# Designed miniproteins, single chains, continued (3): the designs that were tried, part 53

Each design is a single chain, and the fold is of that chain. pLDDT is the mean over its residues in the fold that is shown.

## One batch from the design tools (miniprotein)

Design m9947
Fold by ESMFold2-Fast:
Formats: structure tokens, C-alpha cells, sequence
Structure m9947 (fold): chain A 62 residues (1-62)
């Protein structure tokens, strides 16, 4: 859905603020998976899901 893609892109952009060498395109598949999980399983808003997905992606890179 457009909302999932936008939230995933926001998550990827947040990750790039800390890890600028990683591309949005590289992050998108995992970001979309995490955003979908947080929305569908945890009932978070797209913005909240993007924030949680970014946190988890940053931990995966560290």
C-alpha cells in the first residue's frame, strides 16, 4: 500500500541519518517488512511503525 511504502521510506531515511553510506533502496525491503509487522501485529500508526522500524534497523547494523 502507499502508506506502507511511505512509512518504510521514512524508516530508511531515519537510518541514513546515522548510517549515511547505506542507501534507501538497500534498506527498503527490510524496512517494509518491519513497518508491516508493527502496523499489522502491534497496531501502530504508520509514523510510529516507521520510528520502531528505524530503531530495529539501526540495531541490526550495529
Amino acid sequence: SPALRIAATLAAMKVREKHPDVSVEELLPRAEELVRKYIEEFGLSPQEAADKAAEELIKELE
Scores: mean pLDDT 84

Design m9948
Fold by ESMFold2-Fast:
Structure m9948 (fold): chain A 68 residues (1-68)
Amino acid sequence: EKEKKELEEAMEKGLKDAEEVINSDFPRELQERALETLRKEIEKIEDEELKEKYTKKLEELEKKLKEK
């Protein structure tokens, strides 16, 4: 599944980038924007397993941001 693999790689990169932004001293608006962008991409995922996997990772990042 070429497209599924490419989507997974893109999502993994997006999550990694967002996590770095959230763990850094970036402006809050930029951190929130990174999470919103990632959320929109996850919502487009039709594969239920990938969507659940990435939703859980997004929730963890959202929790980290709320703790700041």
Scores: mean pLDDT 77

Design m9949
Fold by ESMFold2-Fast:
Structure m9949 (fold): chain A 99 residues (1-99)
Amino acid sequence: MSEEELDEEVIAALVEIAYAVGKISNDPKGTAKILEKILPKVRSLETKALAYLYLGQAYAEAGEIDKALRYFETSLKLAEEAGNEDLVKEARELIEKLR
């Protein structure tokens, strides 16, 4: 696979994730389904961590607190593996707010 293809997939996933997040307040469950469909397309650990973070937020807004916590914990693990301190901090803060 080429770096150009990987960059295009990452950009597309980020745009889709950003759009999905923008809809969480209107349809949290629908937004969660969109994010779950995007996840298999994501190749980067950092982008996967971000996608799981947004998925957790969608489930939290839907009232599915147990699912939200599991997704935030998955996001935290992936963010730590990727070495992204900003995502690690955000995931931890979201976990603490729900507990």
Scores: mean pLDDT 75

Design m9950
Fold by ESMFold2-Fast:
Structure m9950 (fold): chain A 55 residues (1-55)
Amino acid sequence: SVAEKIEAQKEEAIAKIEETISDPEAAALYKRILEHEAREMIENNDDSPITFKLL
């Protein structure tokens, strides 16, 4: 499903954030932004690739 594809991309993106961002507070902020984006994509049935414009 679209939701499963978004969740998989979200988990991969979270892993990359944790590898890239050394500051735990900044990593937490980026993960919150990504969680919000993923929820909106699921609600809008949008399976576009999640991109790291913040990185």
Scores: mean pLDDT 75

Design m9951
Fold by ESMFold2-Fast:
Structure m9951 (fold): chain A 86 residues (1-86)
Amino acid sequence: NIEKGIEYFKKGNYEKAIEYFEKALKEAKEKNDKKGEALALANLGKVYLAQGNYEKAQEYFDKAVLILVELNDEELKEEIAKLLEE
């Protein structure tokens, strides 16, 4: 679902990108996959930022950052930072 979301984001299909990232977020939450949850939240923030929805972008980025702080995982922080720079 993350890979499909990224594919649609690169094509400028933000509606489909959001759909796949929301599916990824739901799956990560159901599996208690905190890394997957942070990654899906960061990607949702990126899509909303691209749409000019700064309020939603900030909300999703804040949620992702809270999980990153809890995990104290520097490698995951770097991975998400690289994704947001794309």
Scores: mean pLDDT 82

Design m9952
Fold by ESMFold2-Fast:
Structure m9952 (fold): chain A 88 residues (1-88)
Amino acid sequence: DEAKKLMEEAEEKLKKGELEEAKKLYEEALELLKEEKGEEHLEVAEALFNLARVYEKQGKFEEAAELRERALELGVKEGLELIKRGLE
């Protein structure tokens, strides 16, 4: 999966503090995930949450908050199902 490879590369860039490179890779992964799996998929929520982490590290707190809110909206739908099923 190309999107998963981009997410992995973005996480490595984020760990190294390469924030602009991480941002670009997460944005590319987000677009691919939306196209492949639809805008409401859990993996889209994961990409949005990780992109918000990059924005927070850049000091862009308003943009990070907006991305986290969207990710939480998507993740709550899946999280409630996981809690119901007893998955951690």
Scores: mean pLDDT 76

Design m9954
Fold by ESMFold2-Fast:
Structure m9954 (fold): chain A 68 residues (1-68)
Amino acid sequence: MEDAKQTLRDIIDSMRDHGLLDEEEYEELKRLLEEDPAEAARRLAEIADKKGLNTLSEAARTLARRLE
């Protein structure tokens, strides 16, 4: 559980550093990561899918199941 949450945090921070998340998306994901990590992973999958990042979207869905 802690490893999956840390992996999700690292992905979110990396996406922000590479300009793949705007400030609003980043703040929403960081908030959700602390309140409901599984929902954060699902939200990340939706954002990744909209941006055409299909492999990241699939990885985020896998993390969501592990964080349940």
Scores: mean pLDDT 81

Design m9955
Fold by ESMFold2-Fast:
Structure m9955 (fold): chain A 61 residues (1-61)
Amino acid sequence: ATADAVKIVAYTLRAVGAVLEGNLDEAIEDYRKALELAEKSGDTEAANWIREQLERLEKEK
């Protein structure tokens, strides 16, 4: 496993936790960080999934 893969998982879990607490701005920031890492590492599946989560959260605001 690469360091980038671990960071993607960590930011994604923090984002999910923030959503559960109602902290949408924090969740969006953490998902954006995870997306940047997924795009940098070429993890297309993770990047596409994270974009879907971001689009959903942006619509809830």
Scores: mean pLDDT 80

Design m9956
Fold by ESMFold2-Fast:
Structure m9956 (fold): chain A 100 residues (1-100)
Amino acid sequence: GGKEIAEAAAEGGRRGAEAAERGENAAEAVGGALAAIGGAVTAALAARIGAVSEEEARRARREAAEAAEEAAERAETEIAAELARLAAEAARRAAETGKP
C-alpha cells in the first residue's frame, strides 16, 4: 500500500543522505543525494494523502537539502580536479608538439 511504499522511500532517503555524508567520492554523494530527494518527494506526496505526518515529510526535506549540499561540494571538488588533470595533460601534449 501507499504507507509501505512511503516508509520504504523514507528509509531509502535516510540511507541515501547518510551515504552522501560519508561517501568517498562525488558519484556516491550525488547518488545518495538523489535517493534522499526521491524520499523527500515521496514523503511529501504521502503526507498529502495522510500516509505519513507533515513532520516526517519536513524531516525528509531537511535531510535531502543537507545531502544535496554535501553532494554539490564533493562534485565541484572532483570536477575541478578532473578538469585540472585534463588541462595538464593537454598542456604537456602541446609542449611536446611545440618542440622543435
Scores: mean pLDDT 66

Design m9957
Fold by ESMFold2-Fast:
Structure m9957 (fold): chain A 56 residues (1-56)
Amino acid sequence: MVLDEHVATLEPYDFELAVKAASMPEVLDVQRVGEGALIITEPGVDAREVLEKLLA
């Protein structure tokens, strides 16, 4: 199963952005993978929108 709508990649890895993402109520988990991090959101939440809020 592919759940691309609920997962966004933060690359390159940024520690402050990863901490900010983990503090967001829409974010279930932030997993370090290779040179970046996966941001996993709740069902019904667009991970891309969460990433846009994170970068703003």
Scores: mean pLDDT 74

Design m9958
Fold by ESMFold2-Fast:
Structure m9958 (fold): chain A 74 residues (1-74)
Amino acid sequence: TQALARERLEEANRLLDRAIELFARGDVDGALELLKEAVEVLGGEATLGHRDPVTGQPALLVDDGARRTSLLAA
């Protein structure tokens, strides 16, 4: 359902925020672990490597079968 998809996106966003903070601190391994967990939360329908057109940062792309949602990852 859409509600479950939103819950997953919120959880993934929290993981991405933590990953970005760890990456900024130089903890690359910790950041990557959180990014992998975010991908798993999104059911594996996520592509890391897309650029956010606004910030230019690497972003996580989620294809929900009809639309894509971009999530930021540093």
Scores: mean pLDDT 60

Design m9959
Fold by ESMFold2-Fast:
Structure m9959 (fold): chain A 77 residues (1-77)
Amino acid sequence: RVEEAARTLQRAAELAEQKANEYFEKGDFEKSERLQKVANEAREVAEKAREMTPEEADFLAISAGTKAMVAIKEAEK
């Protein structure tokens, strides 16, 4: 269960980093920096999730994962 939460957060971080690189190449440095920050936060939470109870890990995955997905969605506008 904690491994699933960590995997979900790792995937969210990878998607945010991919989008950050895409915006950097387009010259949108503000969006790139924002998405990179979100990717870094998701990775930190993924590492901590492995040390948590399954319930805490699920909460962190929902909270941080939702934040990352919202940031990606907002950047696509």
Scores: mean pLDDT 75

Design m9960
Fold by ESMFold2-Fast:
Structure m9960 (fold): chain A 85 residues (1-85)
Amino acid sequence: RRRELLERALKIAEDALEKAKDPISKQALELARRAVELAAEGTPEAIRQSASLLTASGILAVASGDEETIKAVTEVIKLVEEAVS
């Protein structure tokens, strides 16, 4: 169910954000959290904005070099893509 996928994605982003120590990881996870909120709005415009934020989040997660941040952002991207398909 779409709502359950987005609730799981939001929890993953928020839990990871609370544990994140470096500023790049925090920025990546904050963008991921905002992307989930936009996807939950469900309009075509919000979904396009969500996709752009997830792309930026993924780039920053890789740039952070933090494995937990990369894992969290990757899971959020998968859940959001599944929710909007």
Scores: mean pLDDT 87

Design m9961
Fold by ESMFold2-Fast:
Order: sequence, then C-alpha cells, then structure tokens
Structure m9961 (fold): chain A 90 residues (1-90)
Amino acid sequence: MFNAEQQRLIDAIRNGQIPADQRIPITALFIYVYSRRNNQPISVVQQQFIQALNMSADQQQQLQDNIAAIQNTPQSSIDAAYRALRRRYL
C-alpha cells in the first residue's frame, strides 16, 4: 500500500500535472527524500514507483542515474527542491 504522499505524487503524474521531461527527476527526488524520512531502502521505494508508473527499462535507468546524482547533491539543495515539490504536488 502506498502512503498518502506516495499516492499524491503518483496521482499528479497520472493526471498530467508534471511535464513528461520532469517526471523522472521529480520521482527520483521524492524516492530519495521519502526513503530517508521513512527509514526504507531506496531500492524498495524505487521498485514501488517503477511498478505503479509502468516504467520502461530506459526510464528505470534514467531513474537510477537521477537518484545517484541526488546522492552527490548538497543536503540544502535537496531540501529546497523537496519543499518546492511538496508545495506544488503534495
């Protein structure tokens, strides 16, 4: 079962509220922050989104690359981006 924040992001993507070129970066940011806040492995949260959004192999690779980039990003930048994401879609 998805929690309320996961479901809101999935609904925002499915309802076309997020531009196609931003779907992967936004999903990666959510997975990273959500994983850390809820003490869940990134791999588990990532797999839940892959299944819910029916991601292609190419989209799955882009998702992994975006998560890796976020892991090398300053926490202050991650926090600012996540606040913007939450305000707009969650």
Scores: mean pLDDT 83

Design m9962
Fold by ESMFold2-Fast:
Structure m9962 (fold): chain A 62 residues (1-62)
Amino acid sequence: LVGAVMVAVRDFEARAPDELSLRRGDLVRVLAELPDGRVLARNLATGEEGLVPREYLVPVET
């Protein structure tokens, strides 16, 4: 999954400084996977990086 481009399927509102806010339809690149079910992602439109729950993202190619 690291290096994959994924799309946000729901809005996610960051609640901590290390989290990334997303809007439905945002494209992100996965930079790292965490064992707790979160990913470190970069928003391709804004260039911002942060943690998001994996459940908010689906692969663009499937």
Scores: mean pLDDT 81

Design m9963
Fold by ESMFold2-Fast:
Structure m9963 (fold): chain A 76 residues (1-76)
Amino acid sequence: MEELEEAERLIRERTEAAIALAKSERAKELFRRAGELAVEAARALLGEGDEERARRLAEEAARLEAEARAIIEAER
């Protein structure tokens, strides 16, 4: 439980930092969604022991984060 609480806290802190760097609402939305999926992945891994579900959720979170970073780099 302690490990899950720490993971969720770190994910939230990282997500807030990423959102603060983004000026685009689209990039902010993608970072928020990625953070939510990362929390779900941590819960699946540390709470449920479901490594396969955790991996899939983490991969989706990584994709959304990559899209958000691409938007920031290309911000027009």
Scores: mean pLDDT 82

Design m9964
Fold by ESMFold2-Fast:
Structure m9964 (fold): chain A 58 residues (1-58)
Amino acid sequence: MSSVEQLRAAVVALARRYPDMSEAQLRAFVDALAAANPQLSAAEREAILADGLAVLRE
């Protein structure tokens, strides 16, 4: 999968699967995804991170 929507779904799924992960660990994961996916804009990366952080803050 290579769309922004699929990457967002993967990050949200990761946060749901590992609810005890730190916000720093989630940020590092999103940064690694952005490095592997150069089509991802800074705004799209920030939106994906925000969605994942919202899951961890539930």
Scores: mean pLDDT 79

Design m9965
Fold by ESMFold2-Fast:
Parts: structure tokens; C-alpha cells; sequence
Structure m9965 (fold): chain A 89 residues (1-89)
């Protein structure tokens, strides 16, 4: 549905905003909190996309994972995100 698609888009936008916040965070605690927020929002967005369009959801998951990798997340956090995104699909 259009409404569900808009909700997923809002969640994904919020995830990227949190990810940008993490990249500029000056202290470790703030960075960790923003990474976890971005993680949770991205996973929730993919769950919503999967209910509407599973193919698009897979493409979105790959794009999200690449964005988090490019933002400089640790290999451990990237692997954790990969698993969570696969579970969301």
C-alpha cells in the first residue's frame, strides 16, 4: 500500500539521518547510540518493504548495507546488520 510504503520511506530516511549523526559524533557513547538507532530503523524499514515488494526490499537491504559500510561501521557491526537485514526479508 502507498501508506505502508511512505512509512517505510520515513523509517529509512530516519535511519540515514542517524547514520550521518554517528559519522560526526564526537564521543563514543553518542556514536554507539546513533549506530544502534540507525540499525533498528533500517531493519524496520526493510521489514515494511518486504511486506509490499520483496524484490525491492532485497535491493534496499543491499543499498543500506553498502551505505553503512561506506559510513565506516566496524566489520562486526556490518556483519550484525547483514544478518538482521536477512532476517527481515
Amino acid sequence: SEEKRRKADVLLTAAYVALIGASIAKDEEEREQLVETAFDLAVEAVKHYAEIDPEYAREAAETILRAFEQAGLSPEDVERLRKALEEAL
Scores: mean pLDDT 85

Design m9966
Fold by ESMFold2-Fast:
Structure m9966 (fold): chain A 64 residues (1-64)
Amino acid sequence: MEEEVNERVKKLIDEAWKAIEQGRFDEAERLLDEAESLLPYATPEQKVEIRRLRGVLEARRRKA
């Protein structure tokens, strides 16, 4: 498949994980919000990952 929304969602998930690891919580929030806006087009696996990522972001923000 040439260019699909799934590739965009995957990149947003990957970038959000990197942002969280680097302590860039504002950037991670923005990337995750964008990924969540694409939820209707995401695979079931991507939907699970986005939900986990949101939980990780919330946990990290509470500790920081």
Scores: mean pLDDT 78

Design m9967
Fold by ESMFold2-Fast:
Structure m9967 (fold): chain A 67 residues (1-67)
Amino acid sequence: SLRDEAIELLMKYGKLSREEAERLLEGIKEALKLGPLGEQIALHDLMTHYGLSEEVAQKIIELAKQL
């Protein structure tokens, strides 16, 4: 599923447990409700706080938009 793909990317690249990845994905979904500004904040947080590359962070955001 798209959800499982997003969780696996967060676990692999963010070095998160499954529970941490699931909580972060819900946080990303909440941020996306704020529109383009929320999307920019989520993308920046994934890259700067969780150490994801821009490409992986963008993929996760696009998956979250489809959930």
Scores: mean pLDDT 90

Design m9968
Fold by ESMFold2-Fast:
Structure m9968 (fold): chain A 66 residues (1-66)
Amino acid sequence: MEAPVYTTDPEAKALLDKIIELAKKLPNTSEAVARAVGLILRAISARTVEEVKQDYEALEKLLKEL
C-alpha cells in the first residue's frame, strides 16, 4: 500500500497538524464542518507535500471567506 506523505515527510506532517488545528477553529456550521472534514481527508490521503500545501491554502482561504 502507498503510504501517505505525512507519514514520511516532516514538512507534510507539520502542514497536516496545522490543517487540523485550523479546521477546529472554523464555525460550527454544516457547510464549514463538511468542507473542513473534506480538506483533512484529502491531506491524510495526499501523496505529495504540494498536495498538503494546497489543502492548507484552501483551508486558509475558507477561514477568510467565512
Scores: mean pLDDT 76

Design m9969
Fold by ESMFold2-Fast:
Structure m9969 (fold): chain A 58 residues (1-58)
Amino acid sequence: MEERERARREGREAVREIERLGALGERARRALEVSEEKGLVLEGARGLRSGVEYLRER
């Protein structure tokens, strides 16, 4: 329960960071939305965080 809420918040933060990096903002946002709809919020948020880290390292 708390884990899911934290994941949603982190996912939204990751989307914002991806938008700042100018890469995949819309795709990231849609992926998070789909994850939430299917109850896969933790997986979706984790994926977005990995994406942000990848982009920042480039």
Scores: mean pLDDT 62

Design m9970
Fold by ESMFold2-Fast:
Structure m9970 (fold): chain A 55 residues (1-55)
Amino acid sequence: ARTEALIRDLEEIYERFGKEGVEKFIEVLDKNADLLSPEDREAIKEYAEKLIEEH
């Protein structure tokens, strides 16, 4: 649920702001590390990398 919502936000950010927006979103997640487990943060970062590479 939370991870799925963040992935959706990540996709929307990419559509509006491209790679720079995605990188900024990841910075925000790193600053709020307590909101997610390390495993969930890593999964989101991997998805972000794949999203950038595929587009």
Scores: mean pLDDT 75

Design m9971
Fold by ESMFold2-Fast:
Structure m9971 (fold): chain A 80 residues (1-80)
Amino acid sequence: MLTPEELERIKESRERLRESLLNDPDWTEELMREFLSEMFNVDKSELEGKSIEELFEKYEEIIDEYRKKAEERQKKLEES
């Protein structure tokens, strides 16, 4: 499990990475879509036509849903 200190470092690293990616001309909307598709098995068609900002919002939504599913699964295992 991640410690609160490690989680804070990850958040800071993520924000710095986000700023770096937004300022990096090599990072495109297509690379972000490919990242989301490969890492989270998201249908590429759902990501087409989205701006880089909308793709970041989609990423946050996916992470939140993933967390909810994990919590629900753990709760069901505890109830059984």
Scores: mean pLDDT 66

Design m9972
Fold by ESMFold2-Fast:
Structure m9972 (fold): chain A 60 residues (1-60)
Amino acid sequence: SSAAASRLVAHTVLAIGYDLEGNIEEAIKHYEEALKLAESMGDTETAEFYKKRIEELKKR
């Protein structure tokens, strides 16, 4: 697997963990890194999912 794919998984896991504990600031940070990685990999569907989640968290 590529280093980008491994980093994507790591940031996604951290984002979900922070989101679950209510640490919105850290969750957004890790979702933004996951979004950047998904975009670099051409994974449009995954990138769109992270964009929507970031927008939802920023509205709180």
Scores: mean pLDDT 83

Design m9973
Fold by ESMFold2-Fast:
Structure m9973 (fold): chain A 62 residues (1-62)
Amino acid sequence: GLKIYRAVKDYVAKSPNELSFKKGDKLAVLEEVSDRVAVAKNLKTGEVGLVPLEYLEEIGEE
């Protein structure tokens, strides 16, 4: 299944390829690009983009 993460703090996108998210948002990680960055889908908004993994905590799989 997909790895599900929860945002531990708010993030504001710094480029068009990044996602903004709020603390408590759930994100499905689609692909880990590096140890610091993944492509994820925000399950609240349906948006897909790059997210900094340091802002996220893994909570399970779907």
Scores: mean pLDDT 84

Design m9974
Fold by ESMFold2-Fast:
Formats: C-alpha cells, structure tokens, sequence
Structure m9974 (fold): chain A 64 residues (1-64)
C-alpha cells in the first residue's frame, strides 16, 4: 500500500540520519522496521536489501 511505503521511506530517512551520527545500532533497527513494512507491502526485494544492510550495520557497530 502507499501508506506502508510512505512509512518505510520515513524510517529509511531516520535510519540514514542515525547512520550519519554514527549510531549504527539505531540505524540498523530503523532499516529493519522499514524492511518489515516493505515486506507487508509485498516489496520483498527492498525488504531483503534493508535486512542485509541492517545486519551489516549491526556488525560494524559491534566491532567499534
């Protein structure tokens, strides 16, 4: 739905802001939430990319 995509895009913007601030765990959480909304909207490709990005960011955060 358009509403699910709009909410996902807002979460992606918030995740990008957290990333720019060096808060990798918050960025990962926000990207996972956005991925879930894309999945609910039937956009499995965008969801998978966001879940992969979240895993990468969690790994970066854990190593610092």
Amino acid sequence: SMELRRRAEELMRQGAEAYNQGDYFTAARLFREAGKLYEEAGDFESAERLFQLAELLEAVGARQ
Scores: mean pLDDT 88

Design m9975
Fold by ESMFold2-Fast:
Structure m9975 (fold): chain A 60 residues (1-60)
Amino acid sequence: SEADELVAQGGRAFAQGDYAAAAEHFYKAAELLKDSNPELSKELQQAGDYLRGLAKRQAA
């Protein structure tokens, strides 16, 4: 699914240290899953928030 592809892209970005890209992919996946899998959507949104925080620290 498109959400599965976005999660995989987010995981690859994270492995490469690109926390900003990882957060964006996880947020997009969360939006796609909000109605079909709200639990996973919430977890992906929380992961995105955490990674966005890491990206801000790297940019400072």
Scores: mean pLDDT 87

Design m9976
Fold by ESMFold2-Fast:
Structure m9976 (fold): chain A 63 residues (1-63)
Amino acid sequence: SLEEALELMRKAIEAYKKGDYEKAVELFSKALDIFDKNYPTEEQRELREEVVELYFEAVKKLK
């Protein structure tokens, strides 16, 4: 559901802020999966783009 995606995104951001980049990547990935399967709308495009950007920032921190 959208609420589950938003909860996962919030938890991912918290993990990122704490320096747990591995957990952040996992949680962002789960949120993106929900968005891609259930909410392919213009209204959600900006939110999805923000999640994608944060996902790649977390991935870069792991390398």
Scores: mean pLDDT 77

Design m9977
Fold by ESMFold2-Fast:
Structure m9977 (fold): chain A 70 residues (1-70)
Amino acid sequence: SIEEELEKLIEELREVEAEAEAKGDLKSAMELGSLILALETLKIMKAPKEEMEKFLKKVREELERIKKKL
């Protein structure tokens, strides 16, 4: 389900945020924290499925970009 995809993505973002913090990459940690907050906000607001799917795709692309910098 989309809720399960959202939860898994938040978990992955938190893991990478912890790695960024451990490495002293505060910029990446802040970017990841912002993405986590955005996803949790969409979850609370019960955003439409189509909007949620589009946003999850964007966040996955941003996560991959950040991971390449770490």
Scores: mean pLDDT 85

Design m9978
Fold by ESMFold2-Fast:
Structure m9978 (fold): chain A 75 residues (1-75)
Amino acid sequence: DQLESIRLLIEWAIRMAPRNPEGAARLLEEVAIGLEKMGLLEAAKLARQAAEHLRRGDIETARKLARQAIELLKE
């Protein structure tokens, strides 16, 4: 399931974020592009916002936004 794989990638990005925030941000940006191609625009926006917050050093807000994206993908 493509959506399950995407949820796992977002979870991996959250776990990676404290050790590699730039890598996590890049992964979330790739996830957002994939979600946009599937028409899942709200989840894509949350993933992009999470990546932006990671680049600003705001891991807590990024984690919250990424988890909101995961919940949208569960329905």
Scores: mean pLDDT 86

Design m9979
Fold by ESMFold2-Fast:
Structure m9979 (fold): chain A 91 residues (1-91)
Amino acid sequence: SELYEELEQIIDETISKAKKEIKDPEIQKNIISSVYQSKEYILQGKPEEAIKVLEETKNYFKEKGDTEGTKIMEEFIEKLKEFIKKLGSSK
């Protein structure tokens, strides 16, 4: 599926960026974990749960004062919302 390839690309780009830009191993692990968890929810047809997990991780980083982790999560959420919009339009 072309949509599946687009989802994999968004995920791979986000994980690559986290590994490159996030020096805190705990923040990096939490980004990677939440990104993969959101992928599983999308594959289960639960896009709202996917966004919820990512928003919770973003808010955690924001409260911790991690601006780089927060930005990566915000960018991924935006890309995933656009992907979900395309997915809804193709049904």
Scores: mean pLDDT 84

Design m9980
Fold by ESMFold2-Fast:
Structure m9980 (fold): chain A 86 residues (1-86)
Amino acid sequence: MKLIIEVRNADEEVRKYFLELAKEYEKRGYKVKVKEEGDTLTIEIENLSVEEVIGYALRGIGLGLDGHEVKVEFEGDTTKITITYK
């Protein structure tokens, strides 16, 4: 599966966390694409297991419960998680 994580309005510490996450997956041989546009950081990771994708979706739900705005979208083999920090 392909996972897209879109992070909006994050501070530098949160952005650094996601950038380090992307680097770790790239080091493990995954196809990773990172795009930074203004206040938006987008990370695309290909060939993730269903279990890993579900894990990230659940973490996104946790951030939503902590008061951040979270959206999870499913489009065929692609799962997109959008997190807007407050």
Scores: mean pLDDT 80

Design m9981
Fold by ESMFold2-Fast:
Structure m9981 (fold): chain A 99 residues (1-99)
Amino acid sequence: ERDLFAGRLAYSRGDYETAIKYYEKAAEKGSARAWLELGRLYRDKGDFEKAIEAYEKAIEIAPDNWRAWRELAEVYEQMGDTEKAEKYRKLAEENEKKR
C-alpha cells in the first residue's frame, strides 16, 4: 500500500506530521496495519491515549492480529497499568499460538 509505505518513510525520517497524514489516509480506507502504525507513532511521541485508541481500532478490524494485542499490552505497561498489560499480553500469546 503506497500510503502506508509513504507514512513509514516519513516516520523513519522523523517527519511525524507527514507520517500521521499518510497513516490516517490508509486507516480511513480500513487498513488495520495503518492503525497499528499510528499506535506505534503516538506511543513513540508519548501520547498513550491516542496510541491505545489506534491499537483498539486495529484489533476491531483484525482481532487475530496478535501483534496489535502485544503492542496494546506494551503501552499499558509503559503507563504503569500492570493489570491491563498482563491481560493483553496473555491475549497476544493466545492469538499467536493459534497461527
Scores: mean pLDDT 82

Design m9982
Fold by ESMFold2-Fast:
Structure m9982 (fold): chain A 76 residues (1-76)
Amino acid sequence: AEDYFNLGLYYYNGGNYYDAISYYDKAIELDPNFYRAYFNRGLAYKKLGYDEKAEEYYRKALELDPNFEEAKTALK
């Protein structure tokens, strides 16, 4: 799961947001409780202008880890 998450980060940092989402999806398939992958998937959707979809993924990350401060901040 973490290897796909790290590939997602690589593509996100390169501005390849659709590729980043694809790798975050693979990370989630391997670990459905991987709250950071949901959050970063949301960040990628936000970069693409899909604000509502981004918020859905921030909420999913927060459901999995209620103490995840980055997700709380992103929903304000």
Scores: mean pLDDT 84

Design m9983
Fold by ESMFold2-Fast:
Formats: structure tokens, C-alpha cells, sequence
Structure m9983 (fold): chain A 81 residues (1-81)
């Protein structure tokens, strides 16, 4: 099983969008309206960090915890261990 896909699929409101070949960066698409960055962070596995949110042409690095995600946003996660 792809560990990154399994872990992302366990987070409500996210769909696995792929990863780099070494699984150092993981991508997920937001599928639920009203999801906050805090809700995502609270459900992340140990050693994972949300590094950016991509919305159209905008890249929001280190988004604030109260940032409200929209359907179609792409989340970029980094594995630190």
C-alpha cells in the first residue's frame, strides 16, 4: 500500500493527489467546503507538516490555522521523518 495515500485518505475532506517519488512531498485536494487549516493539522500524522495551500494562481506558504479551505484547493505536505 502507498502509506502517503492511506494517511491522506484517513483525513476527512481530503483526497490524495500524489507524492514525489521519495514521498518527501505529498499533495492532497480539498473535497469539503468549510475545512480549516487547523482541522487538517490536528489530523496529520507525526512528522508531517502543511507547507502550502495552492488556490488557482496563488500559493499561500505557512497558512494561518484559521484559514478556511475551499473545494479544489491543493495542499502540500512535507514529511520531516
Amino acid sequence: MDEAEEKISSIPGLRYGGSTADNSLIFATVTKEGLTVQEVIDKLPEGWKLVAVVRGDEIIENPPKDYVLQVGDVLIFEKTE
Scores: mean pLDDT 79

Design m9984
Fold by ESMFold2-Fast:
Structure m9984 (fold): chain A 59 residues (1-59)
Amino acid sequence: AEEEAERLIKRLIAQGVPVEEAARRAAEEVSRRTGLEVRVEVSKKYGHPKVTVEVRPAA
C-alpha cells in the first residue's frame, strides 16, 4: 500500500501532474484497491516537496 502510493505519485509527477494532485490521486486509488485508509501529505522543505505516506486499516 505505502510502496504502491509512492510508485503512483512518482509516475504521475513524471507525466506532468502537480505533486499535490498526484498525492491526492494516489491516496484515493490505493485506498480503493487495498481497502486500507491511505493518507498522503505533501510538505515543502527548502523549496522541494517532501511526500509522506501513511497507511491504516479502514473501518
Scores: mean pLDDT 72

